# Designed miniproteins, single chains, continued (2): the designs that were tried, part 33

Each design is a single chain, and the fold is of that chain. pLDDT is the mean over its residues in the fold that is shown.

## One batch from the design tools (miniprotein)

Design m5114
Fold by ESMFold2-Fast:
Structure m5114 (fold): chain A 95 residues (1-95)
Amino acid sequence: SLLDQVDQIYEEALKKMEEAKEKRKDSGGSGRLTALESIFLTTLNKLVDLGESNGLGDEFEAIREEAIRYYVQTRDPLGALELAVSKMKELIRSS
């Protein structure tokens, strides 16, 4: 299902973020944040591509923009990704 595909992309992103944290736990905070930001942005692009392929491109793009705004305000790429995934899953369930 589309929900399973969103969950798969999210779980892969969480695994990459955890690996980035472990590999960079002793490095400067800027290096760790840059790695997490890269995973976050790449994952949002994958989610929007998935939405576009399923007729939800505009809605997923709107959620992506909201998640980026959240990230800019909070500097929390993990929280921003969780927000995006949660809203995308809610949209799919209500469609």
Scores: mean pLDDT 83

Design m5115
Fold by ESMFold2-Fast:
Structure m5115 (fold): chain A 82 residues (1-82)
Amino acid sequence: LKVGDILVVETENGVILKIKVTGVEDGVATGIIIEAEVNGVKLKGGGTKVKIEGADGKVGAKVTVTSELGGSRKGVIKEVKG
């Protein structure tokens, strides 16, 4: 996983997040939400900053996404574009 990679993460609530990676340290990535899909509707990402734990850069990896707004959600990496 590298800075500038785009992660597609599906959360346990069925939200699909497209996250641009801005930092990687010791299996923890930081990034910004550039797109979200809720109930099949694509929304532009508000630039919300997130921390992603368990982001080893592998498709199928289980991750925890923590928002700067104080929420944490579990998800799975569906795609990595670098």
Scores: mean pLDDT 77

Design m5116
Fold by ESMFold2-Fast:
Structure m5116 (fold): chain A 63 residues (1-63)
Amino acid sequence: SELAKLEKRKAALEEQIKVVEKQIEMMKKNPDTPQSAIEALEKSKEELEKKLEEVKKQIEELK
């Protein structure tokens, strides 16, 4: 069903966000990491979070 496909996409996005959050945390612990690299990952996380919100909205519209 369409709902099942959206739930799978939601789970995949939540996993990707967790991976990026762990990467940001590890990079912040390394003093040699340039701020621009951290900012790039934070921007990627924001884009994933926006995609997750759209998927959640689509799931709610189907219920």
Scores: mean pLDDT 86

Design m5117
Fold by ESMFold2-Fast:
Structure m5117 (fold): chain A 70 residues (1-70)
Amino acid sequence: SRAEQLIAEFEGELQAVRDALARKAPKHIRLLLVMSAGGSLLVMQRNPEVPEATVAEFEARYNALKAEVL
């Protein structure tokens, strides 16, 4: 489904942020990756096929990673 595709893409972008943090990538790379993940989160928030509980969980996970980058 489109919801499953969006969820998989967002999980991949969050993993890219985690990998960048783990390898101590330069701050500008970490910021670019967190901004990319934020864009994908907005797409999921606007898609009625993604359950509200799933969106809330991903918002929390995104905000936690964003705090680690900032």
Scores: mean pLDDT 85

Design m5118
Fold by ESMFold2-Fast:
Structure m5118 (fold): chain A 110 residues (1-110)
Amino acid sequence: MEEEAKRINELAFEVYEALKAGDVDRVVELMREALSEPDPELQARYAGAIATAVAYALGKEDLANEISRAMAEKDYEKAAEIMTRLADEVPDPRLQEALREAAEKIKEMG
């Protein structure tokens, strides 16, 4: 559990740096890897961390804080709703689709 927290923080930072560099392909790859995690709780944590990092990288700090709070409260339905809103504000269609897929997966945890 604590070891996973370190990995989640490293993942969030990698996503933030990749998106700031314009490497959308890397962000999409990382989200797909997160969604292939067999542990559904860990899958939701990885997906939530990636979405939060995406929101921060795009300057959508309010959305990032809302996703982070919903995930911390295990309000997966609320987290998925906010991730869907973030997807609508993302200009890249591949990243938009990855965020929507992540939102659907997270709803299954609720």
Scores: mean pLDDT 82

Design m5119
Fold by ESMFold2-Fast:
Structure m5119 (fold): chain A 58 residues (1-58)
Amino acid sequence: SLRGAAAALIDAEIEGLSPKEAARRASRHGVSERTVLELIKRYGSYTGAALALLEEAR
């Protein structure tokens, strides 16, 4: 779920995980690693990428 992927990204930011590990964890919730990495690059943070996924889930 997009909400699950967003939660995984917020957890990854708190834990200080690498972008690759953050994307891998988020991808377990049905979003591709590539899409997650592009969102991180676009928004400049895992929390920013997470907020974009939550907006899509509305």
Scores: mean pLDDT 84

Design m5120
Fold by ESMFold2-Fast:
Structure m5120 (fold): chain A 65 residues (1-65)
Amino acid sequence: GKEEAGRAGRGAAEATRAAGLASAEQADNFKKAGEQADSPEEAGKAGREALTGAGGTAAYGFASL
């Protein structure tokens, strides 16, 4: 649907921004956390830490503002 396209475009734009701002830090931390976490709950926790480490202002942080 139309909202789907809007979401995809927005996600792409924010992903591009995040890649320029904290791509290495976020990607590395998130990948490590996900790899080490064997359960969804642990993955969620580790993901939160990775996102916070990236400044907490990635795509989700901007959407929250």
Scores: mean pLDDT 51

Design m5121
Fold by ESMFold2-Fast:
Structure m5121 (fold): chain A 86 residues (1-86)
Amino acid sequence: MKTPIEQIKELIDKAKEAIDAGDVETAREYVRQAAAMAHILAVFKNDLEKGNKIAETALKASEAAETDPERAKQYLDEFKKLVEEL
């Protein structure tokens, strides 16, 4: 059975694949899903500081997905690392 962290990481990986495929809309949908799950997890862990950093990083990734795909993927890598620290 996959842990919440593993599920969030899979959504982030799918977002990166969508960016590489040029499918910005699908990438943004996966980022939103990953961010929502990460927020719930951060609340349960009582780690609102990391939760806030994750939300900010996910938003930056989503915003960059259309204009700067390489920067968007860098933000997704940061998002993934922050989630692993929960």
Scores: mean pLDDT 85

Design m5122
Fold by ESMFold2-Fast:
Structure m5122 (fold): chain A 72 residues (1-72)
Amino acid sequence: LSPEAEEAFLEGLRAFGELDYEAALAHFRRAIELDPRARVPILSFLRSVAESTEPGSEAYRELARRLIEELE
């Protein structure tokens, strides 16, 4: 990935960890705009979270599903 797209992806991951849907979506969209190849690692990450069975991860799974819907 380009360095700028990688930075945007990392900012998206940070917003995701904070359960900030709007910020996470904006950063992930920015990463894809900067480098379309970023869609693959972003969706891979989100799908792995959506499939998690870890107790207490319900909010993250819901957020991941919403982001997948918007980014596909």
Scores: mean pLDDT 84

Design m5123
Fold by ESMFold2-Fast:
Order: sequence, then structure tokens, then C-alpha cells
Structure m5123 (fold): chain A 56 residues (1-56)
Amino acid sequence: SAASERSVAAAEEALKTLSPAGAAAVAGMAYRENLELGDEEGARRAKELYEQALAA
């Protein structure tokens, strides 16, 4: 969905612009939002971004 695409895009930008903790928070919210929307691909991408932020 458009909401799924926007939340994942926001998480990608957060990894470039925010602290690791801030990026993890945005990616974690995107993961939850995509799970609630039933978007498995969006949730998978958001989870990968969340794990990437935690590894930074």
C-alpha cells in the first residue's frame, strides 16, 4: 500500500539522517504499521532496516 511504501521510505531516510537509536525507533514503528496493514513485504523491509539501525 502507499502507507507501507511511505513508512519504509521514512525508515530508510531515518537511517541516513538520524542517530542509530532514532533510526531504530522509526524503523520499529514502520515494522508495526506494516504488520497491522498485513503487508508482509513492507514488514520484512522495515525489520531489516530496524536490524541495520541496531547494528550501527
Scores: mean pLDDT 83

Design m5124
Fold by ESMFold2-Fast:
Structure m5124 (fold): chain A 80 residues (1-80)
Amino acid sequence: SLTPEQQRLLREAEELIARIKAALKAEDVETAEELLERLEELMRELRATLPEHDPAVIRLDVELGVLRIGVTVLKKAKEK
């Protein structure tokens, strides 16, 4: 069972993911990059707090990877 602190960190990660997706949809590269950096920092805290192969952390790491690709694609599209 997750502690209240672990639940808070997971909720913050989900909120950041939603905000990054909204920024990408709005084609706001600067906001998406700033929020992505915040999510990466939060993921370091989650990995320090939860077991190495926790399913929630694995799922969030996959979502983080997808968001990184999305930001990179949008950034390159705006340069062309």
Scores: mean pLDDT 84

Design m5125
Fold by ESMFold2-Fast:
Structure m5125 (fold): chain A 81 residues (1-81)
Amino acid sequence: ELEKLKEEVLEVGERALEAAKDEAHKQALRRAIEYVERNPENLEALKLAAGVIATVARENGDEELEREALRVLQRITELEK
């Protein structure tokens, strides 16, 4: 489950990074992706990254990408017991 969530965060993150035009957004996304890659078994890292991706998608008006990122974030949060 954790490995699958990591892959989903990275996939949504890469799509957000490809769509991003603002350098501050690109920097935030690269940092979030790198944080997950360095901490692949850390639920807090996955949660933080998914939150950053959702925020950037929302600021870019990408409602579909925001929804996907929030869905992943929700599943990560449900694993924190």
Scores: mean pLDDT 81

Design m5126
Fold by ESMFold2-Fast:
Structure m5126 (fold): chain A 84 residues (1-84)
Amino acid sequence: SKHRKLGEEYLKKGNEYFEKKDYEKAAEYYEQAIRHYSQDPSAKEELAEAYFNLGKAYVKLGKLDKAREYFEQAVAARREAAAA
């Protein structure tokens, strides 16, 4: 779908900024990837990856409670993918 392709592009941009250690920009791009993957019911695995990567970015930013929330969202999305 168009949303899956847009989600993939934003996830890729998030990964590029994470490698550059720009964790604030990485988080912004991962949030855009989540927004687009959430519009595609077939993209639950990709949604889980985007949540997991956003959690990792928040760990780097020292926002551990927020990181934990996104890791829990990643687990939930992966369970939904496995149940489909």
Scores: mean pLDDT 89

Design m5127
Fold by ESMFold2-Fast:
Structure m5127 (fold): chain A 70 residues (1-70)
Amino acid sequence: SMELEELRRHGEQLVVDVRTELSKHLSPEQVEKVVKGLERVIEEGIRKGLSKAEISRLMVRYMMEFLEKQ
């Protein structure tokens, strides 16, 4: 759907922004690990046919859990 295409595009931009910001503080290997995890969450949500809102919530949850456990 158009909404999922927009979410994928938004997710791709978010990944670029995360990579850029984290590259200032983390090693390339650590940055790639975070980025791969975020991309996996987005692709999983799209594959399962989740709504834009549901996928957005999963992305936020992933980032919050990552920050809380690190």
Scores: mean pLDDT 74

Design m5128
Fold by ESMFold2-Fast:
Structure m5128 (fold): chain A 61 residues (1-61)
Amino acid sequence: SKKELVEKTVELLRERREEVIELLMKEEGLTREQAQRVIDYLLSEEASDETRLAFGKWLEQ
């Protein structure tokens, strides 16, 4: 479900932050600083649930 995947994505970003940073660096070619900014954005009130859902789907690949 959409809502459950959004909630799980937020959990992963908070609890397994370092693993997500490393994944973004490997898969997207981001620097550590860029990866940290992406995660901080996704955890912020400025990000939409649609954006979090899309990121969660990317993580499940």
Scores: mean pLDDT 84

Design m5129
Fold by ESMFold2-Fast:
Structure m5129 (fold): chain A 65 residues (1-65)
Amino acid sequence: SLADEIRERLEELLTGDYSIEEQKQILGDMLRRLFLAMMEGEPSSEIKEAQKYLDEAFKYVEEKE
């Protein structure tokens, strides 16, 4: 599912040894994936769950800047 894909990417971000620039790239990839899913008509429940994980990813990167 979309939510599972974004959650797995979040887990990668949280457990990986990434630079700030690499973390921003991962965030950008997650955001693009979510946007494409919205354009393709993914169910609102999947979109909301994925948005939750993306929000957590943004907070994680923001704290490191």
Scores: mean pLDDT 82

Design m5130
Fold by ESMFold2-Fast:
Parts: sequence; structure tokens; C-alpha cells
Structure m5130 (fold): chain A 74 residues (1-74)
Amino acid sequence: MELSREEQLEKVERLMALLREEYPEIPEEVFEERLKRMKEAVEDPSKSQEEIEKEMLREMGELMRVAREVERAR
């Protein structure tokens, strides 16, 4: 399901762009680290679709936790 993997990555990149606008306090390195991990998962042909989805959900969950910390500091 390579097309689905690439589509998921594009969706994540667009969501990250929106999060950058909403949470400018989050360092760019945080976004870059999350995106790199998700790209590695998508580009790994040995990983199943379910494994990729779980990894994307985990990385997005970590990013949302950082966003919540920013909100608490406001």
C-alpha cells in the first residue's frame, strides 16, 4: 500500500504546517524530529500498514502533548 503510505505522510505534513501556525512556541526541531520518524516508518517496506499507522499516531500524540504544555504555559 505505497500510495496510502505517501498519502498519510502528505496529510501529516499538512497537519504539521497548521500546528506550526497555531503553536509558534514549539521549536522547529520538534516538528523535524517527528516528521523524520514518520518518514522512516513510511519508507520502510518491511512495516505493515497497521505498524505505520501506530507509529504515526504515537508521533502525533507526542507532538500534541508538547502543544498542551505550550497551552499550559500561556
Scores: mean pLDDT 75

Design m5131
Fold by ESMFold2-Fast:
Structure m5131 (fold): chain A 116 residues (1-116)
Amino acid sequence: SIDEKLAQIRELIEKALALGREGRFDEALALLREAEKLLVEIRVDKGEKLSDNEVLARQYLGAAMALYDQGRYAEAVELAQKALDLLEKELGKDHPETQLARVFLDMIRRALAAAS
């Protein structure tokens, strides 16, 4: 069910936050990517059309993930912050997509600090 998928998404985001705080960044990112896949599945299942700002936020998140994979953490932080700002305005602070962006941003900031 959608409620079961939402519970799974929240669990993945919570585990990613804990792993990121432990410096286990690759494992944290893998859980965030899985949560994003489940969020996309829910939107498709509902037949919901994304707003232009939601599309833009997803593009910023995808680009930030690609920059992270390249070790370009400072640039990834800038795009992840833009995504978070858009998602907070469009979906609110408590939405799972907003929570995912917030945890991802926290993870990248920790990775940047560890690389410095």
Scores: mean pLDDT 87

Design m5132
Fold by ESMFold2-Fast:
Structure m5132 (fold): chain A 94 residues (1-94)
Amino acid sequence: MQKEIEELVEEAEKAIERGDYFSAAEKLAEAIILAAQNEASKELLERLLRNAERLAKSEDELVRENAIDLLEALSKIADEELAERARKAIEEAK
């Protein structure tokens, strides 16, 4: 399961590099759902968080809205340290 989540995150990172932020958000959402079901490692959750934070800084309002949804989902499954980082990123994206 960790490998499947890592593959989705890698696909999302490649999509970000291409400027395909909607595809990136879709892949990150799938990865977060799997992470919630399978007790993903803190390292993997942190990697998901970093990618969602990148999307939250986008000048595109729709990309930021999608990133806020991803950060909200991460805040519910991550430990308190990562959840606090997600909440801060949401506030900064508004």
Scores: mean pLDDT 83

Design m5133
Fold by ESMFold2-Fast:
Structure m5133 (fold): chain A 90 residues (1-90)
Amino acid sequence: MKEDAEKGKKLYLERIEEQYPKDVEEARRNGDEESLKKLEELVEKAKNDIIAMIKEQYAQMGRTRTDAEIEEMFAELYRKKKELEKEEKE
């Protein structure tokens, strides 16, 4: 379902690229190494789950994508979003 792929992209951008980095920096600032390690493991798991979901969606459409290709695609989308937000602030 294309809706699942779009939901996965939104989760990647909002949670993996925006929310989790903030949580990691907060844990690092507080010197909480145990929470930092757990957050890094949760981020990696969530990223892999989202990538797997998108990869499966592409396979159902007769397209094959590697995990690296999907990550690069999401990194590009996030970079574009950040550039747009920065333009509005400046």
Scores: mean pLDDT 70

Design m5134
Fold by ESMFold2-Fast:
Structure m5134 (fold): chain A 78 residues (1-78)
Amino acid sequence: DQAGEEALRRTRELAERGAREGPEMGKVAALGAVTLAFNYPQAAPEAIELVRRVKEANPEVGEVADQAERELERIAAS
């Protein structure tokens, strides 16, 4: 589905920016990953990896990233 592929592409771009540009963009990227997986549950495993990468690059995102990862794991399990 083109819409799902486009959403995933945009989320990857946000994660790349979140890793590179700092903690505020990192928080945006983590929340974007949750939104992607909510609409496209099949993308949840990749969204988890993107959030983990952003958290590793920006430790200040930690609490937001941890919450996002828990939500993504719940989506992946459902």
Scores: mean pLDDT 81

Design m5135
Fold by ESMFold2-Fast:
Structure m5135 (fold): chain A 101 residues (1-101)
Amino acid sequence: MDEELKKAIEDLKSSDPNVVLKAAQTIAELIKKYGDEPLEKYLDEILKVIESQPNSVIYFDSLAIIYRNIKSEKLKKKILNEVEKRFGLTGEFLLRLMSAK
């Protein structure tokens, strides 16, 4: 699990949007299988990598894939706070909307 998460975090740094989105899907599947505890350990690193994404579409798509699978309100709030810091309340609303699908 830890090795799979570490690889997915490295793949999130890719310049290829398909690799980034596949990495986000891998993280989401690990959350579904193992719960939120492994994500809590790596969330700061994941957010740091995603925040470095210059393409806003890839940013919101990858983050929405991860966010929709989180059960912890504490982890959800942490993600929403980072989105608000970069894109304001409009960005927070957009992430919530995209995650509802």
Scores: mean pLDDT 82

Design m5136
Fold by ESMFold2-Fast:
Structure m5136 (fold): chain A 100 residues (1-100)
Amino acid sequence: MEEPPLSEEEVQRAIASARAYLDSVLADESLTPRQRASLFRTLLHGLRVMVRHAATEAAREAAIAEGLALADRMIAYARSQGDDALVAEIERLRAELVAA
């Protein structure tokens, strides 16, 4: 099945949007830890899709690098909450991102 590959420009725009989204989620005091965890899963899934559909090696490497950076921020948040289960889950999703 030929899905249109993501250009470097599309990947960079998506990276910028993902970063802004995580910043918003972490800053939004109205969100519960459970809601933030759900949004983290959604964001990491989107990043994995981006890695798989990147048109070039440079675009794929950029998507992986940003995905790892965002995952590390999510892990730091989970550790601050004492949520060891969420830390383990995000570490697994981080490893899956590199393997994509």
Scores: mean pLDDT 82

Design m5137
Fold by ESMFold2-Fast:
Structure m5137 (fold): chain A 71 residues (1-71)
Amino acid sequence: MIEYFKVVTKEDPVEAAIKLLEEKGFKVTSVEETEPIKIKAEKDGVKYEVYAASLEVDGKTEVIVYARSTE
């Protein structure tokens, strides 16, 4: 399964990505602050590999989150 999210934030992109994932029912298990940001997460017993990228658009930071199940 693939899930795609976007958030506009004034916070750190890593923290924004984690908060967004938690709001969507994911439990974050590990974070690597690389480019893109690499996150391991779980939702409903399913493991996900998550990539997050930040982009500045119209003076705001957009964080794009791509979550892919590893099953």
Scores: mean pLDDT 80

Design m5138
Fold by ESMFold2-Fast:
Structure m5138 (fold): chain A 84 residues (1-84)
Amino acid sequence: SITIENSDEELKEDAAEFLANLEASVAAWKARNPGASEEEKELFEMTLRAQKELAEMILAGAPKEEVIEKAKELEAEIKEKLAK
């Protein structure tokens, strides 16, 4: 739940749910956003790729500290893209 001890299990559950729903979520987004700009599509693909990479790391048993550090790096990359 909200305890530090439970956060690793919650992260793995969230990662598994994300990967299980990834294809459906991508298809749904594209179907609902047929007029999306190339910039919006690129941002969506970047965000999904980042989340997929983090989910795969979590499920592979990467240490929580490494996952957090990678998340910060990926968030910074997305923010730099948005700042242009």
Scores: mean pLDDT 74

Design m5139
Fold by ESMFold2-Fast:
Structure m5139 (fold): chain A 75 residues (1-75)
Amino acid sequence: GMEEALERLERLLKEVERKAKEGKLEEARKKKKEMEELIKRIESTNALPPEVKEFLREALERAEKIIEEAEKKLA
């Protein structure tokens, strides 16, 4: 269900944060791609309220920001 999909998305976001913190930027990017694919699947199979769609986009933006901040620290 949607709750299980959102829990999975949250787990992927935590993995992005963990990999970025460890300096494993390519792995963090891979986890972000998994988030993108999961979100695409959720949106394609469900009629979602605009608020939920925005939440999903904000999760991706947060993942990108985490990776960008980690890249700046390693540069």
Scores: mean pLDDT 81

Design m5140
Fold by ESMFold2-Fast:
Structure m5140 (fold): chain A 74 residues (1-74)
Amino acid sequence: SVDTGHQLGELLHRLQTADEEEREKIEKEILELYTGQKVLKADGSLGSEQQALDVARRMIDLVLEARERRRRRE
């Protein structure tokens, strides 16, 4: 849903600057946000809950990889 996407965006933004304790909480919130949900795919079809969780985990990984790259530059 639109609300779920907005909340994901907010959580991903917070994840970019979160400390270790807050990071763990945000990752849990993102996964809980998609638990029991079906994400609308780019082709307009509804994915399974597992596909929704896979998308959420992929987005978390991208943010964490970006954080690690920034840390290595410092």
Scores: mean pLDDT 70

Design m5141
Fold by ESMFold2-Fast:
Structure m5141 (fold): chain A 91 residues (1-91)
Amino acid sequence: SPLSQLLSKRHAELHAELRQRVLQLFPQLEEIHFQTLDVAIGQAIKDVESEAELQARLNKAVNAVVKAEKLPLNAAQQQQLVQLYYTLLSS
């Protein structure tokens, strides 16, 4: 969709800023953890058909990676991460 193409372009352009902000907010995360999260989020946004789907798809992607990789992010921190991506991708 045009929206998924726009979001994918923004995600690519924001890669360095997202990396710095995520690792600053969550210093317990390693580079590899950011890479796994960022790739999963990138895959999730490719299938976005509407703005209403974006937050739900980001929540699902973050939750799945945290569970699979046993990342040290509690529920509140997962919501902060989702909100960071949502805000930057939607601006």
Scores: mean pLDDT 88

Design m5142
Fold by ESMFold2-Fast:
Structure m5142 (fold): chain A 86 residues (1-86)
Amino acid sequence: MMEKEAEETKKLLEERGVKASEEEVREMIEELRRTFEENREAILELAKKEKDEKNRAMIERLLKAAEEGVPALLRAQAEAAQQVLA
């Protein structure tokens, strides 16, 4: 499970021009999971208070992606960034 997630995350980072070692990728995954777990309730509260439909949908998508894993979260973040730039 973790090994496949690390491989997919490393590949996504390499596609973006970021070269990271396997150890760095694993550390990043652990840090992101810890940050999400510590802030889960605060993020849910922000989603409930968000009145803009687009912002709410973005927060809900990021929350769902975070539960699926770091590769899904990175893809959701890239989609959100493209919507802001477009």
Scores: mean pLDDT 69

Design m5143
Fold by ESMFold2-Fast:
Structure m5143 (fold): chain A 66 residues (1-66)
Amino acid sequence: SLAEELVKRYGLSPELAEKIAREYEKHGSISKELLDEVFKELGIPEDQREAFLIELHKLYEEYKKK
């Protein structure tokens, strides 16, 4: 699943990864509130956040094709 891939690639907690997968499944995007939780858990500095979001969205699109 997308959640399993997020745990494997980024080391996200299974709980947070499942929340991300659910939001993408329901809305095709992630809320700012959940995105902020992800940045905090992974310790992503502000100047890297846009690059991370682009990568995350590409991963979702790749997963959606499979």
Scores: mean pLDDT 80

Design m5144
Fold by ESMFold2-Fast:
Structure m5144 (fold): chain A 96 residues (1-96)
Amino acid sequence: DPAALEAEREELLRLGRELRRLSFEVQDLLVEIAERFPEHHELVVQLSQELNRWNQEFVDEMKRNPERRLELIREAIEWLRRRLREVEELRRRLEA
């Protein structure tokens, strides 16, 4: 069904933009924490390495299972939303 394929393509583009935005928000917050709390550089490096490993695993999974791309992107968005919350909570704790 050509209409269904086009709808899937549009959804993939929309989700891809959301995924990219969330990824940038997490990265920006980690940079902010590193700049404001240099004594916690090691923790920020660890969190950045975890984000990079997760991203590599996500990319590899997308390559292995392209038929699951919508599911995988939605799962990735949920993972990034959880990570963003965790990093925001970390910033909150460091400000206390």
Scores: mean pLDDT 88

Design m5145
Fold by ESMFold2-Fast:
Structure m5145 (fold): chain A 96 residues (1-96)
Amino acid sequence: LLEEARRDTAELPGLVADMQREADAEIKALKAGDRKAFIEESLHLIGHVLRIVGGIYLAEMAGDEEGLKAFRAALDQANALMKEVSKAEEEYRKKL
């Protein structure tokens, strides 16, 4: 369990980088009026946010305090990215 949690935590920097790229791509799609790209990137971002939530549960069950702290920080970053996307959606949604 702890070994699985630590392996999970090792993937975290990549997941955070993926979320940043996906949020940027989603905003770019909104500005371009690219509905298909917007939907695809939205689904990818949501999937990675759910993956972060799963990591929190695994770290908590394993008693991995460092991993739990890292995943909570990643969730805070995910929430900030989702706020940026929401603001862009308010400004550019009509182009979709």
Scores: mean pLDDT 83

Design m5146
Fold by ESMFold2-Fast:
Structure m5146 (fold): chain A 72 residues (1-72)
Amino acid sequence: SMKALQVKAAALLSLLEGKSADDVVRSVRILGKGLGLSQKEIDELENFARDASTWSSEELKERLRQLGEELQ
């Protein structure tokens, strides 16, 4: 969904700004709830944020670029 893609973009940006995995997972949960996403979608986004927290800065930037293309 478009809303899930927006939450993924926000997570990647937060990680690039140097936020911790735990802070980004909490932010994803709050944003997902605010956007009316299902608990299953929120759980998937939390898992995405945890995985993304292990990526390099270059990998985060490349995924954000790809996500921007998906949002077009």
Scores: mean pLDDT 86

Design m5147
Fold by ESMFold2-Fast:
Structure m5147 (fold): chain A 68 residues (1-68)
Amino acid sequence: MSEEVEREILRLLGEADVAVHRALRAGEDPTPILERYRARVVALAEAAGDAALAAQLERLFDSRAKQV
């Protein structure tokens, strides 16, 4: 996987954290935000040919959903 794709995934993960925290503070359901970012980062990992990373990202978002 390229360094640029890794940076984009990390950037999106950071944006997801900020967006989830904002939704929670506003009393909104963060689930649609989590699912939107999950789809994006998993697609990036799959397009880069890294199925193991795609699976890890799926598990990461499942864990985040349980924490909120």
Scores: mean pLDDT 79

Design m5148
Fold by ESMFold2-Fast:
Formats: structure tokens, C-alpha cells, sequence
Structure m5148 (fold): chain A 75 residues (1-75)
């Protein structure tokens, strides 16, 4: 249940970031591969989390990495 909630939130962040990248004309094959890689890493960490803190940390790191990627590509 907790892991399912965290995974759904990661999916929402993934989709939201793709939508933002498309909106700002930043979307391309390379960016998608980077986003997909970050999502796979986050999903794996959430699935292997042994505590709520680990799941939340994985989710927060995913969000921060997506934000940094957007800032980097925008500049």
C-alpha cells in the first residue's frame, strides 16, 4: 500500500515532467532516455525500500533530479 502510493506519485512526477518538457519545446529522444533512466532508478529504490523514510527519500530525490534536468536543458 505505501509502496503503491509512492510508485503512483513517481508516475505522476514522470508524466508531469514529460508534459513540461513538451510544453517548453525541450522534448527529444535523449531527454526521454534520461527521464526514463531516472524513473527506473526511483521505481527500483521505492520497491526495495524497507521503511517509509527510504521510500520518501527516493521520491524526493527523483523530483529534485527531474527539476535539475529541466533547469540544465532550459539554460
Amino acid sequence: SLKEGALRQAERLYQSFLDLAKKYGLYNEDLKKEIDSLFEEARKRIEQATSLKEAVEALNEFGLKLQKLLIYKKK
Scores: mean pLDDT 81

Design m5149
Fold by ESMFold2-Fast:
Structure m5149 (fold): chain A 65 residues (1-65)
Amino acid sequence: SMVSKLVAAAIRSIAITLGSPAKIKVKGDTITLYLPEVTKENEEVAKKIKEEAESFGFKFEVKVL
């Protein structure tokens, strides 16, 4: 679906920015970003995703693995 493609693109963008892999999961009305660690750069990217997700009516959360 279009949403799945956007999520995949976001994951790639995050991975490139972080220099390490990040995962995004969409379940129901919630988008969850999984990070191996929290950095200022990761937090800024996460804020952008949160803004977009909330604008489409989704909830957004960040979890550290």
Scores: mean pLDDT 67

